# Designed miniproteins, single chains, continued (3), part 75

Each design is a single chain, and the fold is of that chain. pLDDT is the mean over its residues in the fold that is shown.

## One batch from the design tools (miniprotein)

Design m10595
Fold by ESMFold2-Fast:
Structure m10595 (fold): chain A 90 residues (1-90)
Amino acid sequence: SSKLRSEGSGLYSAAQIYSSLGDLDRAAELAIKSIEKFVASGDYEEAVRVGIDSLRRLGADDEAERIERLKEQGDYKEAVRLGLEALRRL
């Protein structure tokens, strides 16, 4: 829904702010919530984009690259799953 996508965008904006402030734990937590909102809206493409971008901002480049390859293969649901696992491990 448009409401869930709007909520996801707001949560991601907050994650970017906390990342810029050096609060990486809060940034990861908000990025996870953002991804969950995009998934609930059926927007797996945006969920994957948030996951890749957040992992790169948090220094997890290897995990981001793995998820990007799954996206290129069209496996958006698996990309989301691995992205959430990687963010939860930070």
Scores: mean pLDDT 89

Design m10596
Fold by ESMFold2-Fast:
Structure m10596 (fold): chain A 100 residues (1-100)
Amino acid sequence: GKIKKVKIEVTETGARITLEGDMTPEEAERFANILAMLLIDAGVAERVEIKIDPEKNKVEITLTLKDVSPEEAAQRILDALRKAAESLGLEIGEVEVTVK
């Protein structure tokens, strides 16, 4: 499988991660769950909501952030994303990060 595009949006209130690519629904679910676990374990997220849309080949992950700066949260999210991808043998293409 391949994740063609990752969009990470971080604000003072939380973060949103959007993934698009050639993943099966099962790969997308495993990836999202591993990423959620890594973000909670790293102390970045206190709550994670996952929405998988197989018709759009899209996964949306919404985070309630702990008391971390948006810049630090973005960096830790990117690190967790790469670790989750490596654990499943998924390649990551384009990455866009926006911090407000």
Scores: mean pLDDT 82

Design m10597
Fold by ESMFold2-Fast:
Structure m10597 (fold): chain A 61 residues (1-61)
Amino acid sequence: SHADKLEEVYRRLAELVKEAEAAGRKISDEEERKALQVAVDAINAGKSVEEAVELVREVLE
């Protein structure tokens, strides 16, 4: 369902933020909000969780 996709995207986004912070990069609250917005917009546009995660990786890189 749409809700299941959003839950998975939130989980994957949290993992990406932790990975970035573990690599020594500090993710601000505004950067995390922007990444979340990109992910939510992708899912709302009918994209897969994997496509949304790829877009988030590009934003956080």
Scores: mean pLDDT 81

Design m10598
Fold by ESMFold2-Fast:
Structure m10598 (fold): chain A 63 residues (1-63)
Amino acid sequence: MIINLDDIEATIKKHPKVKSAKVTLDLETRKLIAEVDAEGITPEEIREFIRKNLPIDMVPDEI
């Protein structure tokens, strides 16, 4: 099963308050880490947006 990091980043960028997003896979823990630059939105709201738009396996573990 191939996780496309670019698709995750593109999905996060669909939110109008997101300026930039970068997603990386931590090779040691196998966790997805999202670095998001956004104004007027909480990390929790970003997580909820991702959960609504992506399969559970593609939701970042850390933001």
Scores: mean pLDDT 75

Design m10599
Fold by ESMFold2-Fast:
Structure m10599 (fold): chain A 79 residues (1-79)
Amino acid sequence: MSPEELAEEARRQIEAARELLEEALASEDRKKQIILGNGALFLLLVARVLADLAGDEELAEEARREYRRIKEELDKKLA
């Protein structure tokens, strides 16, 4: 993949993670919340690796910030 393709894939993974978080937070099923929430966190780890490989430091930082934000949201929901 080109650096541009890696960065585009990283952005898609970040967007997918946000959608999984929204579904997790909207769910009343704790098991579904855990599965979707962990899925979102996994996609953000992938996005960070893709951004790092693309040399896009701003995108890598966005993925790190989103990981922290989503983890904090899930920790509050699952408490």
Scores: mean pLDDT 86

Design m10600
Fold by ESMFold2-Fast:
Structure m10600 (fold): chain A 79 residues (1-79)
Amino acid sequence: SISNLSKEFGIPIEEAKISELADDIKEADFVDIETVSSEQELRDAILDVKSKSKEVRKIYIVDNPHKPGTKIAVFLGNS
């Protein structure tokens, strides 16, 4: 589950609507966006982003309006 991944990585992971992200995106030093279709793909994306970025502070999961059945993972962090 998303809550299990949040506990494993020590990063807040929350489901949200795209409209609810605007303020958090404005406050982030970087934003990375990945399309995921499963919990395993989300795990792999977290590992990839953490390998390239200094620090991930929060992850939002939103429904992908362009591809039903997939999610968009929005990674917010510090440079």
Scores: mean pLDDT 79

Design m10601
Fold by ESMFold2-Fast:
Structure m10601 (fold): chain A 110 residues (1-110)
Amino acid sequence: SDLEKLLKSVIKTLKEIIEFLKKNPNPSRRELLLISATLGSIGMALYIASKHSEDPNVKKKLEELADLALETAGEVQALVDAGDFKAAVETAISKSEELIEKLKEILEEL
């Protein structure tokens, strides 16, 4: 129940990030850094959820998605610091779409 609520909340947040970036293709540095921070927070939440999972298959998938979210947060931050805002947007959208699909697969197993 708590895990299902968390995964649905994370999927909603990722969808909101994708929608924001598609409607706002020239986001500010601040907006991209807030997106990076949000992806990092998602990674931490998924990592904590993995430590409380009793199902080893679900635990492994949550750890892999936590790593993907944290790596994506770092990549978006690095692209922003390099001044490559277009690549930061493309990475944030692409990796958020991948995270949504993989999170949906976990929800189907619950």
Scores: mean pLDDT 91

Design m10602
Fold by ESMFold2-Fast:
Structure m10602 (fold): chain A 110 residues (1-110)
Amino acid sequence: NKEEILKKLREYLERVKPLLEDDNALAKLRKEFYEEEDDPYLLRLYNEGVLEMLRLVYIEGKSLDEALEEALKKIEEKIENNEPLRSEEEVYNELIEINMKKYNVNVFTK
């Protein structure tokens, strides 16, 4: 049910928005939702949404509100077009880029 999935995704990302700059708070929120939701696809969509918001804020300089709405739109488009979610390697590489922008540090990719 696309409508139910998008509703749950919006509810999750609305909870993420005030915590986006706090890695420990985000990890705690993710754990709570992993205990509540048994659908592995929906959990992957939650992670995709958070990563897209982080990219939009730290790489593209978007506001938290802009990042939320743009992340939701991009994920809805991926669902409609049956596009694959990011691979583990793509997630890792994007997190390195985000970390470099956020903390001004260099990390090695493996």
Scores: mean pLDDT 76

Design m10603
Fold by ESMFold2-Fast:
Structure m10603 (fold): chain A 101 residues (1-101)
Amino acid sequence: KEVEELRKKAEEAEKEYDEAAKRAGAAFAAATIQDPAAAGRLTAEAHAFSKAAGEGLNEGPEVYGGESLEAQLARGREYWAKAKELKKKAEELKAKAKELE
């Protein structure tokens, strides 16, 4: 039961990581469309996180109308920071579940 609970929490954290990474990528992509020079490097970083989730960058429609470049970059960085935390949490939960097998 305990091992199964830890595995479910790890899977949930992995799903949240994937969503956060995709949202970060979409925000950086939007920023790159608005100002390619300002967002180029961050777009590559977001792409790397999306690839780590097993999928490429999912560039959806513009997520926020009237958003400034600074707001788009801040939103992307916020989701990327959350993705990093969720990835670490998922790895910790998976390690704990394996240890308790």
Scores: mean pLDDT 69

Design m10604
Fold by ESMFold2-Fast:
Structure m10604 (fold): chain A 55 residues (1-55)
Amino acid sequence: MVSDLELTQGMAAIAKAVLLLLPETRPRIERQPDDALVLEVVDAEGRWKTRELTP
């Protein structure tokens, strides 16, 4: 549907900008223990959480 296209573009731009701005004060940590990519995300409490992105 048309709405999906708008959400895809909007969400992609917002998510990208947020992720890029987040690590300004803190370094990004990316490790691959088993050929897997892990990304860290900051939570509302100010704690960093790791998330796996291995597609």
Scores: mean pLDDT 52

Design m10605
Fold by ESMFold2-Fast:
Structure m10605 (fold): chain A 82 residues (1-82)
Amino acid sequence: EEEIKKLKEEIKKLRNELIFEGASVTVQLISAIIELLGTERETGDPEEIARLRAQVDALNRQADTVESELEKKIKEIEEKLK
């Protein structure tokens, strides 16, 4: 039963790491969108808008990576349950 305890601790650690990574990316994405909307409303500076849109695109790609990694982990768990 010590092996089951180790497995539970490892699963908890991996879950917390994925949740933390996803939450961090989400907060950054929301902040970038708010900044983009503020810039569009206040100045309409095309260079600043282009920079912020590139940042949002980069964060969206990072979010897709986190989602893909979570999907892979879920499939690994499903395989072990077969």
Scores: mean pLDDT 68

Design m10606
Fold by ESMFold2-Fast:
Structure m10606 (fold): chain A 77 residues (1-77)
Amino acid sequence: GMSFSSFSDEEIARLRAAFAAFDTDGDGTIPSSQVEAFLRAAGLRPNLAGLQALSALVAAHDRISFAELMAVLDRHV
């Protein structure tokens, strides 16, 4: 299972709502091209290591799930 130790249940709910705004297909994923826009909308500012990890995730996948995105951000924001 995935853990979101750096985020409260309220923060996770807020982040899910922001994610849903970019989930135009309703399939639980967003295009990798929308990850930067999601970060801005969510008010997240990853450090350099987080940005590098996100760049690797984006390069490996055409679409990214909320769980995959949060697993990277949990350690880098």
Scores: mean pLDDT 74

Design m10607
Fold by ESMFold2-Fast:
Structure m10607 (fold): chain A 96 residues (1-96)
Amino acid sequence: MEEEKKKKEEAEEKAKKIAEKYADEVAKKFNLDEKEYEEVKEKFLKKIEEGKKKYGFNYPEMLELAMKGEEATRAGDLATAEEYAEKILKLLEEEK
């Protein structure tokens, strides 16, 4: 079956969504203009592509979970942060 192709396509869609979410958050915090927004989005997307080469196609999902874990930690919700960390470790084991 086309499991490898499907996983790659899902990772690409996930990477785009994560890059947009990250650019939106940066734009809100630093009042970025449209040009700066696109530059941040493109640079982050390139970093996600590099991560996929090093850590496999689950990297975009792991990155999203890491960002959610960081937000939970900043909010003082350590239990939720730990749950996200456990999910990241599980995804990392699947890519070994």
Scores: mean pLDDT 73

Design m10608
Fold by ESMFold2-Fast:
Structure m10608 (fold): chain A 67 residues (1-67)
Amino acid sequence: LTEESRIVAAAMIVAEHDPSRAQEVLAELQRNGASKRNIERALVDAGISREEAEKLAEMIMKTAEGI
């Protein structure tokens, strides 16, 4: 799976969960890469709790596999 698939999945999931933070998260992933760890970090940096960021990152990784 490409990094672009993970960024697209992140855009979809974050826009549904917290649309106000979607652009901030996407900018960080474009800068640092869309690994599961970087997705979790970007979500936490955007103000999402660590526990919720972990769950969302897992959903993003699974969604990216389907793209």
Scores: mean pLDDT 78

Design m10609
Fold by ESMFold2-Fast:
Structure m10609 (fold): chain A 89 residues (1-89)
Amino acid sequence: SSIVEELAEVFGRELGLNEEQREELAELLADYLETGRVHTHNTTLSGVEFAAALLTMAGLSGDARALAEALRAKDVAAVSELLRQARTA
């Protein structure tokens, strides 16, 4: 599977996302990994803003900057660990 699918699966597992939410997230992740930003028809988000929005959507607080950096590095293990830490804090 692609790195985008692997990252979306990690978020789905750690944050309890349904299939539709995972599909939407995969599109946003693909944009972020390609461009360094997330482009929606309403706004453009930096990596830190995108990571913060993902945490907020799940009702979590955490290190949005570290999460954005782990995503850009395509570090699936680091993303999984950061989300687990945010969920268990």
Scores: mean pLDDT 84

Design m10610
Fold by ESMFold2-Fast:
Order: sequence, then C-alpha cells, then structure tokens
Structure m10610 (fold): chain A 92 residues (1-92)
Amino acid sequence: STLEEYYEEAKAKIEPIAKEATEALKKANIPPEELAERMEKEVRELLEEGILSEEQAEILLEMARLIREGKILEAARLYATRLLEERYKKAL
C-alpha cells in the first residue's frame, strides 16, 4: 500500500513531466525512428562498456521501441516512473 500511495501522490508529477518531454520532442521535429535508432545504438555501447546494467538497458530499449512506434508520451511516462521507483528504492 505504501508504494501505491507514493505513486498516487506522484501521478500528478509524472504526467506533467511526460507531457513536457513529449512537446519538446515534437518541437524539435526529430523523426521517431531516427531517435529510437540513436537510443538503441547508445544503449548497446554503454552496455558493452559496463556503464549500464542489463536491467537499465532493457528499460531504455523498451523506451526506444515505444518511440519507434510513435508512442512518445508512453516512453516519457516509462522514464518518469522508473526514475521515481529508483528514488523510492534508494530511500529504503
């Protein structure tokens, strides 16, 4: 219940961040496929160098997949949610 209460309080914070990120990407007029391809390449390089964990790489690759499908808002929500989860775990 504590984690659910934390997410309910943070929902209003996640949505504005996700919307702002989505609007910034639209304004930049970057093709979703190109952005996803750049993310996938960078994630693979950082994983090979040991900078990213396999779990972190999986999340970033899922974000790239959502971006490639044009689901930029969903990708932004995933990012915001994972940042919040990481912060919550660090507080425990």
Scores: mean pLDDT 73

Design m10611
Fold by ESMFold2-Fast:
Structure m10611 (fold): chain A 74 residues (1-74)
Amino acid sequence: MKEEELKEILESDLSVEEKVKRLGELLGLSEEEKQAVLAFISQWPTEEAQKASIAAALAAIGRYEHSLLLLSLL
């Protein structure tokens, strides 16, 4: 199921860029939307903070349904 795949990505030791890429593929994000997410999270100084802010970045670009889905899996 898509939700199990999302959870595996969120719990993985992948880099922030690789997590955004894989999550974007599963959620159907465009390249422009993936770049907007990366730009949003880049304002945080640590990779851990950047990873934790992915759901907030989705909300910031108007992907509220996907943001809520990610939060429900954490």
Scores: mean pLDDT 78

Design m10612
Fold by ESMFold2-Fast:
Structure m10612 (fold): chain A 89 residues (1-89)
Amino acid sequence: MKKKIVRHTRLGPLSPEEKERLARALEKMVREFGAKVTIERPDGSREVFDGTVEEAIEAVRRAMELLDEPGVRLTVEAKDDGIAVYEAV
């Protein structure tokens, strides 16, 4: 069984500078390893981006704007690295 490391981070309110730092870190991960990006909203709606690196980067950017809403969850599943989950609280 392929063991993936899952890191779950709960995020309070983020400043614009904190959002920029998080977006840059995730964009770097997506560019280096490739990733599947999933955005989940508190109403149960879900968007999955598992196409190109460019689509995953756009999904990360979109998620930074949505993380102002408590209950929004961003999942980044890096190919051959691991899974990172960010949840707005």
Scores: mean pLDDT 76

Design m10613
Fold by ESMFold2-Fast:
Structure m10613 (fold): chain A 66 residues (1-66)
Amino acid sequence: SEREEARRRYEEEAARARELRAAGKPVPLTPEAAAVAREIAERLIKIGDAIEEAIKTGDWSKMKLK
């Protein structure tokens, strides 16, 4: 199944990454890890923008904070 193949590929890539790390070589981000990092970065940017707007307007309700 795709799920089993993805798991095996993940395990193989993880083992290779650990081997490279042990050898002190640069470990490239997997496409999946890069996508997650991008999503986190986008969320942090949106949170930063919302905080900046809240500071400028004094309205923290948009942050769903009390």
Scores: mean pLDDT 68

Design m10614
Fold by ESMFold2-Fast:
Structure m10614 (fold): chain A 68 residues (1-68)
Amino acid sequence: SSLVEEYARFFLAAGGDLAGARRLLLRLSGLDEQLNPTDPSMSEERLQRARELVLAITAEMERLAAAL
């Protein structure tokens, strides 16, 4: 599993923000779909969407870290 998923699970075990962890996991799922296409040719739209998801994931990680 990714470091981000491990961090989210650790935070939940420590009594952290369940809603924040859920949003993070959903964004990670979305990013996996964008970055692992069946077609090796990734469209510019998919790449742009992946970049947006990375920024959203980073923001959720920062929010969870601030609450820790």
Scores: mean pLDDT 61

Design m10615
Fold by ESMFold2-Fast:
Structure m10615 (fold): chain A 79 residues (1-79)
Amino acid sequence: SMSREQLIQRFEELIKELEELRERSTDPELKATLGHAVDLLRRAIQLIEQGQISNEQAEQLLQEAEQALELARKRIEEL
């Protein structure tokens, strides 16, 4: 199981990866979608810091976000 500090760090790493992908993208719609994903992950960090969600719930959200990013990357490579 991940600590709260490890969870926040992993969310911050994921945000950095999304921001780098957004910066390299030329498609305005893709940039907007990636920006929205960053905003949602920043909100998740706030909810963790405020104790509004458990570490277990945060781990589930992280897993889902990582899976969604992987699926999105595969779909972009196939287009």
Scores: mean pLDDT 78

Design m10616
Fold by ESMFold2-Fast:
Structure m10616 (fold): chain A 109 residues (1-109)
Amino acid sequence: MEEVIKQLEEAIRLLREALSMVDNPELKKIIEDSIKTVEEMLEIAKNPKPTLETLLKLIGAILRLIGAEFDVELLSKKEDIPEEALKQFFEGIRKAIEAALKLMDIIYS
């Protein structure tokens, strides 16, 4: 569990770094919404309950992060976004999804 919490905290840090590098309002909103999604997963990790509601929240969070990754990739083809911001964002999303999958394994195995 401690490793999952650390990975989610690192994901939030990377997403906040990406947010600091961008000026595009649409991209800022996607990153801010992604941070909120990862913060929701972090709260679940700190007080895990093996309920169907928790499982559905984690699945929903993962799907939202996958959607955000797709939206940012599409936006990067139309807008000039700093490569470092994209790198931090995608690394943050990847770490958050990996942590969420590990969290589900811990709670429901």
Scores: mean pLDDT 88

Design m10617
Fold by ESMFold2-Fast:
Structure m10617 (fold): chain A 125 residues (1-125)
Amino acid sequence: MSAEEVRAILIGIVEEALAHPNAEVLKDVPSLEEFPEWREIVDTPVSLGTILDRLRAGEYDSEAEFLHDLETMFLNILDAYPADSEVYKKAREVFIFIYEKLLERLPDSPVAARVQRWLDVLKES
């Protein structure tokens, strides 16, 4: 599969994730009014909007760089929200959705094993 074909698939997955009913907290980095402490908790702010913009700009040189931003976004949510919160539970469902679509559409990806490990962790939580 070409890099352009992979990029188109990743864009499609992120666009579907943005349309997910539970994706609200992941769409954009929280404003200072919504979450004043976000910038003190989170060293590297990443949202689905950030990832989509980077994909469209061709800023990811590898699927591993794309996955790293997804992992950063997940860890930011885990740091900012309690695991028993509705916000975390909804975000977790969106991460499961993204990782399942990555394995379904890109099964031969060099990061497929890493995606599977994240999916296993999320489903065991």
Scores: mean pLDDT 82

Design m10618
Fold by ESMFold2-Fast:
Structure m10618 (fold): chain A 88 residues (1-88)
Amino acid sequence: MEEKLKKAKEAGLELYTELAEALLAGDREAAAEKARELAETLGELSGDEEIKEELKEQGEKTAEYIRAMSEEELRELGEKLREYLEKV
């Protein structure tokens, strides 16, 4: 369990980094896709069907939110996410 959680965190960290890069580049479609992939990956790793469904729905909502953002808003979100990742 613990080792699976560690691998999950590593995979999540890589996906968060890719998401931050896409956001900073102002690439709306890439950022939306990475947000969806991140949510699906975290859902799979939870091993709980209800959590998987909830995270999938949140990932889809986040992707829609990202698609509605301006390039400036995307870059600001990317900067905040990058700063967060640098602290961990």
Scores: mean pLDDT 76

Design m10619
Fold by ESMFold2-Fast:
Structure m10619 (fold): chain A 61 residues (1-61)
Amino acid sequence: MTVKTMSIEEAVEWLAERGLADRSSVPSLKESAKFHGLSDKVKVTETDDGTVLLQLEEAEP
């Protein structure tokens, strides 16, 4: 698994590029993870300073 810290908008776009989220459909990354079943593949922690911590198994398209 890889761990990255980034803004919510950057995280959504990063996941969208990998086909793991729709960047236009999510008000938050946690809602996206729940909707697409990503919660089984991605651990998402939102920090107090408006960034998110993503822990994701290296997934291929």
Scores: mean pLDDT 57

Design m10620
Fold by ESMFold2-Fast:
Structure m10620 (fold): chain A 61 residues (1-61)
Amino acid sequence: DPPLSREEVERILKAAKEAIEKNDVAKTVGQVLILVSDVLAGNEYARKALEEVRELIKKKE
């Protein structure tokens, strides 16, 4: 499968941010796994999005 586009990564990041704000752990994990898969495929947009999600989770802890 081709790597996610920038726009697709931005939609996933938005969904992850919304899940974090709602304390929806299962949905947050689901979005993170999608981003991790694309980071492993070399997608720089996914890597930056995952870094942003990590910082948001750290602040919520």
Scores: mean pLDDT 80

Design m10621
Fold by ESMFold2-Fast:
Structure m10621 (fold): chain A 67 residues (1-67)
Amino acid sequence: MEKLEKTVKLFDEAIRAAEAGDYDKANELLKEGIKVFDEIENPSSEEVAREVGHVLRFIGVEIDREL
């Protein structure tokens, strides 16, 4: 699925940005990835769900710490 591949690439880039401490870029890439993912009719891929869970949890925790 081309949309699934794009979502995975965006989340991979978001993880790399977060690892570099660029949370603004990571959040922007994550939002784009979520938009593409939302366009998938059956988004129940265990692999994608695991990657999304990791990225969301990591970025969410860092956002909470800045508040």
Scores: mean pLDDT 66

Design m10622
Fold by ESMFold2-Fast:
Structure m10622 (fold): chain A 72 residues (1-72)
Amino acid sequence: MSEKLQEEVDVGVMMIALAAYLTAAKRLGDEKAAEVARKGIDEMVELEKEGRLEEAIELGKKTVKEVEEILK
């Protein structure tokens, strides 16, 4: 139970981070970064619905790095 709860929390934290990056990208006018962040959030939601929490966390981490590279 506790391990699965931590994975759900970790997914939630990654989604919040991507939502923050999406907001920043929109404010900076970077449409590519905004699209990458939005797509990442959508894909994480689908993985979470399927119970694929570890894959959702990995995708979130990769998407954050990609958005950060675009925003440099």
Scores: mean pLDDT 82

Design m10623
Fold by ESMFold2-Fast:
Structure m10623 (fold): chain A 117 residues (1-117)
Amino acid sequence: SIKKGEELAEKLKDKNEGEVIKAIRELIELASDESIVLPTIEPLVELLKDKNPKIRLAAVLALKTILEKRPELAPAVVEAGAVEPLEELLKDKSEVIAEAARETLELIEKHLKELYP
């Protein structure tokens, strides 16, 4: 349901860390549904730039899960501007975040090559 995707997209903009993390967890569970995922991509890309490392990690993991379940969304993720903030996260203080960003970038490259061989 597009309406559910729009509700989750709005929750990703919440000022409360716990509410954002809860929305990301629900989104990961629903990541196979394109109509739910599509409205959330732009808010997730913005969360890659968040000051809070817990939010950055959760956003990277959500995008990675979306790309694993829906590889055809790789162009939409790139169009939403995910590549530049993911490249910046390769320099993150958290090695866990940097590694997740690297894996997500590799997944984007792989899926783009498979869609446009």
Scores: mean pLDDT 88

Design m10624
Fold by ESMFold2-Fast:
Structure m10624 (fold): chain A 68 residues (1-68)
Amino acid sequence: SMAERAREEQRRLLERMRAALEDPSLSPEEKRALAVEEIQRMVEVERESGFRDEELWAEMGAIVRELG
């Protein structure tokens, strides 16, 4: 279903954001740039599918707060 595909994509995007934040080889600027790209895609997935996984979106919000 559209909802299942959207949830899977949102989960993958969030995993990419976490991986970038935890990568010691990336600069703070590179981490922020990658996170911004993934956040923008999260918003697009919700808009395109009409589906939002509340737990995944809450985790994204936590990442955004950590980035400042």
Scores: mean pLDDT 82

Design m10625
Fold by ESMFold2-Fast:
Structure m10625 (fold): chain A 84 residues (1-84)
Amino acid sequence: SAMDEELKKLLEEALELLKKGEFREALRVFVQAANLADRHGKSEVSTLFLAMAYEVQWGIETGEYEKAKERAEELAEKALELLE
């Protein structure tokens, strides 16, 4: 669907930001995607985006950037599976 394509685009944007070390910007995009998914009744996908946002926020607060990125990327794989 058009919504699944938009959510996938936001996910890919956030992952690219994580690769660039732009954790705060990635956090904003994950939260944006979670809110978009929630507004359209995609509760499982919304929960995964919130989980990704949580991991990124934890990385920002602790300085554990590599671990936060790894955990967010694992959650992203699950979200991509739902958006296929």
Scores: mean pLDDT 89

Design m10626
Fold by ESMFold2-Fast:
Structure m10626 (fold): chain A 86 residues (1-86)
Amino acid sequence: DIIDKLREEALIEAMVELGIPEDKAREFVQRVKEAEAKRPDGNVSFEEFARILAEVLGLSEEDARKLALEVTQKANEIFAKKLSEL
């Protein structure tokens, strides 16, 4: 799905713009997709999203939650821009 690909791309771009290495950004996205796939009837919560970020980057849960919020806000901004230019 083009929308899912744009969301994934926006998330990676947001992380890179916030100073996270591209390899770590791609690892994070892959871990989130794996977590989602393990829950056929579930969704990855913000808390789980932040926990995965903490594990990938070696951050405390508190620091990961703060960064996860910034990543999510930036990713939504980039995603909206990409959608408007389709």
Scores: mean pLDDT 81

Design m10627
Fold by ESMFold2-Fast:
Parts: structure tokens; sequence; C-alpha cells
Structure m10627 (fold): chain A 85 residues (1-85)
């Protein structure tokens, strides 16, 4: 239903914003363990969004899927930066 779509969109938005926060934490010289926890939180929200899309693909528009893929790419980029630290 519409509540499941809203939940999926919230997970996508939270994953993206949390990954962005992790990137800003790196730029601001926050310690590696705090950055890792933030990245793990972003990955968890992405995982929930991907699971909802898998179970209810009809609830996700092409634009929603694009937002999900953009969030995934941002998380992957931040994860690579953490690995290089």
Amino acid sequence: GSRLRTLGLVHIATASSTAYLAEKMIENGKNLELVKKEVEAAREDLRHAEELRRRYPELFSEQDVQALEEARKLIEEVEKRVQEM
C-alpha cells in the first residue's frame, strides 16, 4: 500500500542523507570509527529500501528506482573513501 511506498522513500532519503553526513564527517576530520558507524547506518537504510523494492516492485516508479541507485552509488563512494583512510 501507500504506507509501504512512503516507508521505502523514507529509507532511500535517510540512506542518502546519512551517507552525505558521513562524507562531511570525513571532511571535518571526525574519527574513523564514527564515520564507519554512519556509513553502516546508511547501508542498513539502503538494504531496507532494496528489500521493499524487491517485494513490492509495483510501488516504486522509475524515478524512485533512480533515487535508490543514486543513494547506493553515494554509499559505495563513501565506503571506498573509508577503506582508503
Scores: mean pLDDT 87

Design m10628
Fold by ESMFold2-Fast:
Structure m10628 (fold): chain A 65 residues (1-65)
Amino acid sequence: MLEELKEKYYQEGKKDAEEGMSLEEITKRASELRMELIKKGVPLEEALAMASAYIRGYFEALGKK
């Protein structure tokens, strides 16, 4: 379940990069995602992993690494 959700957010990050979202917007959305997951009762470690997957998807799509 966690790996499936990490893959989902990773793909969302890639899509947002393809749609031209700025680094500032991505950083804000990653923070909002983490907070929403915590509010839903997701453990902090898992919420951080999902938010990190989202940011990784963004940078992977930019071809920068």
Scores: mean pLDDT 80

Design m10629
Fold by ESMFold2-Fast:
Structure m10629 (fold): chain A 74 residues (1-74)
Amino acid sequence: DERAQIEPLIAQLSSPDPMTVRRAVEQLVRLGHPEALPALVAALRDGDAVTRRILRELLATTRNPAVRAALEAA
């Protein structure tokens, strides 16, 4: 169940631990699941400064066009 795989990762984007957030973003980007894209965009817009920094750092290296398009829209 792909939803069961991404659901805990999306919840981890709200973690107070920067390492947990980094691992969650890396896994969500690796999976490339369409349901993860709105959560990544929301975290980039509404997340705290640490979360937004981690997202920009990791997503800047991605070659996935859907992830890049979501970042440009945020």
Scores: mean pLDDT 73

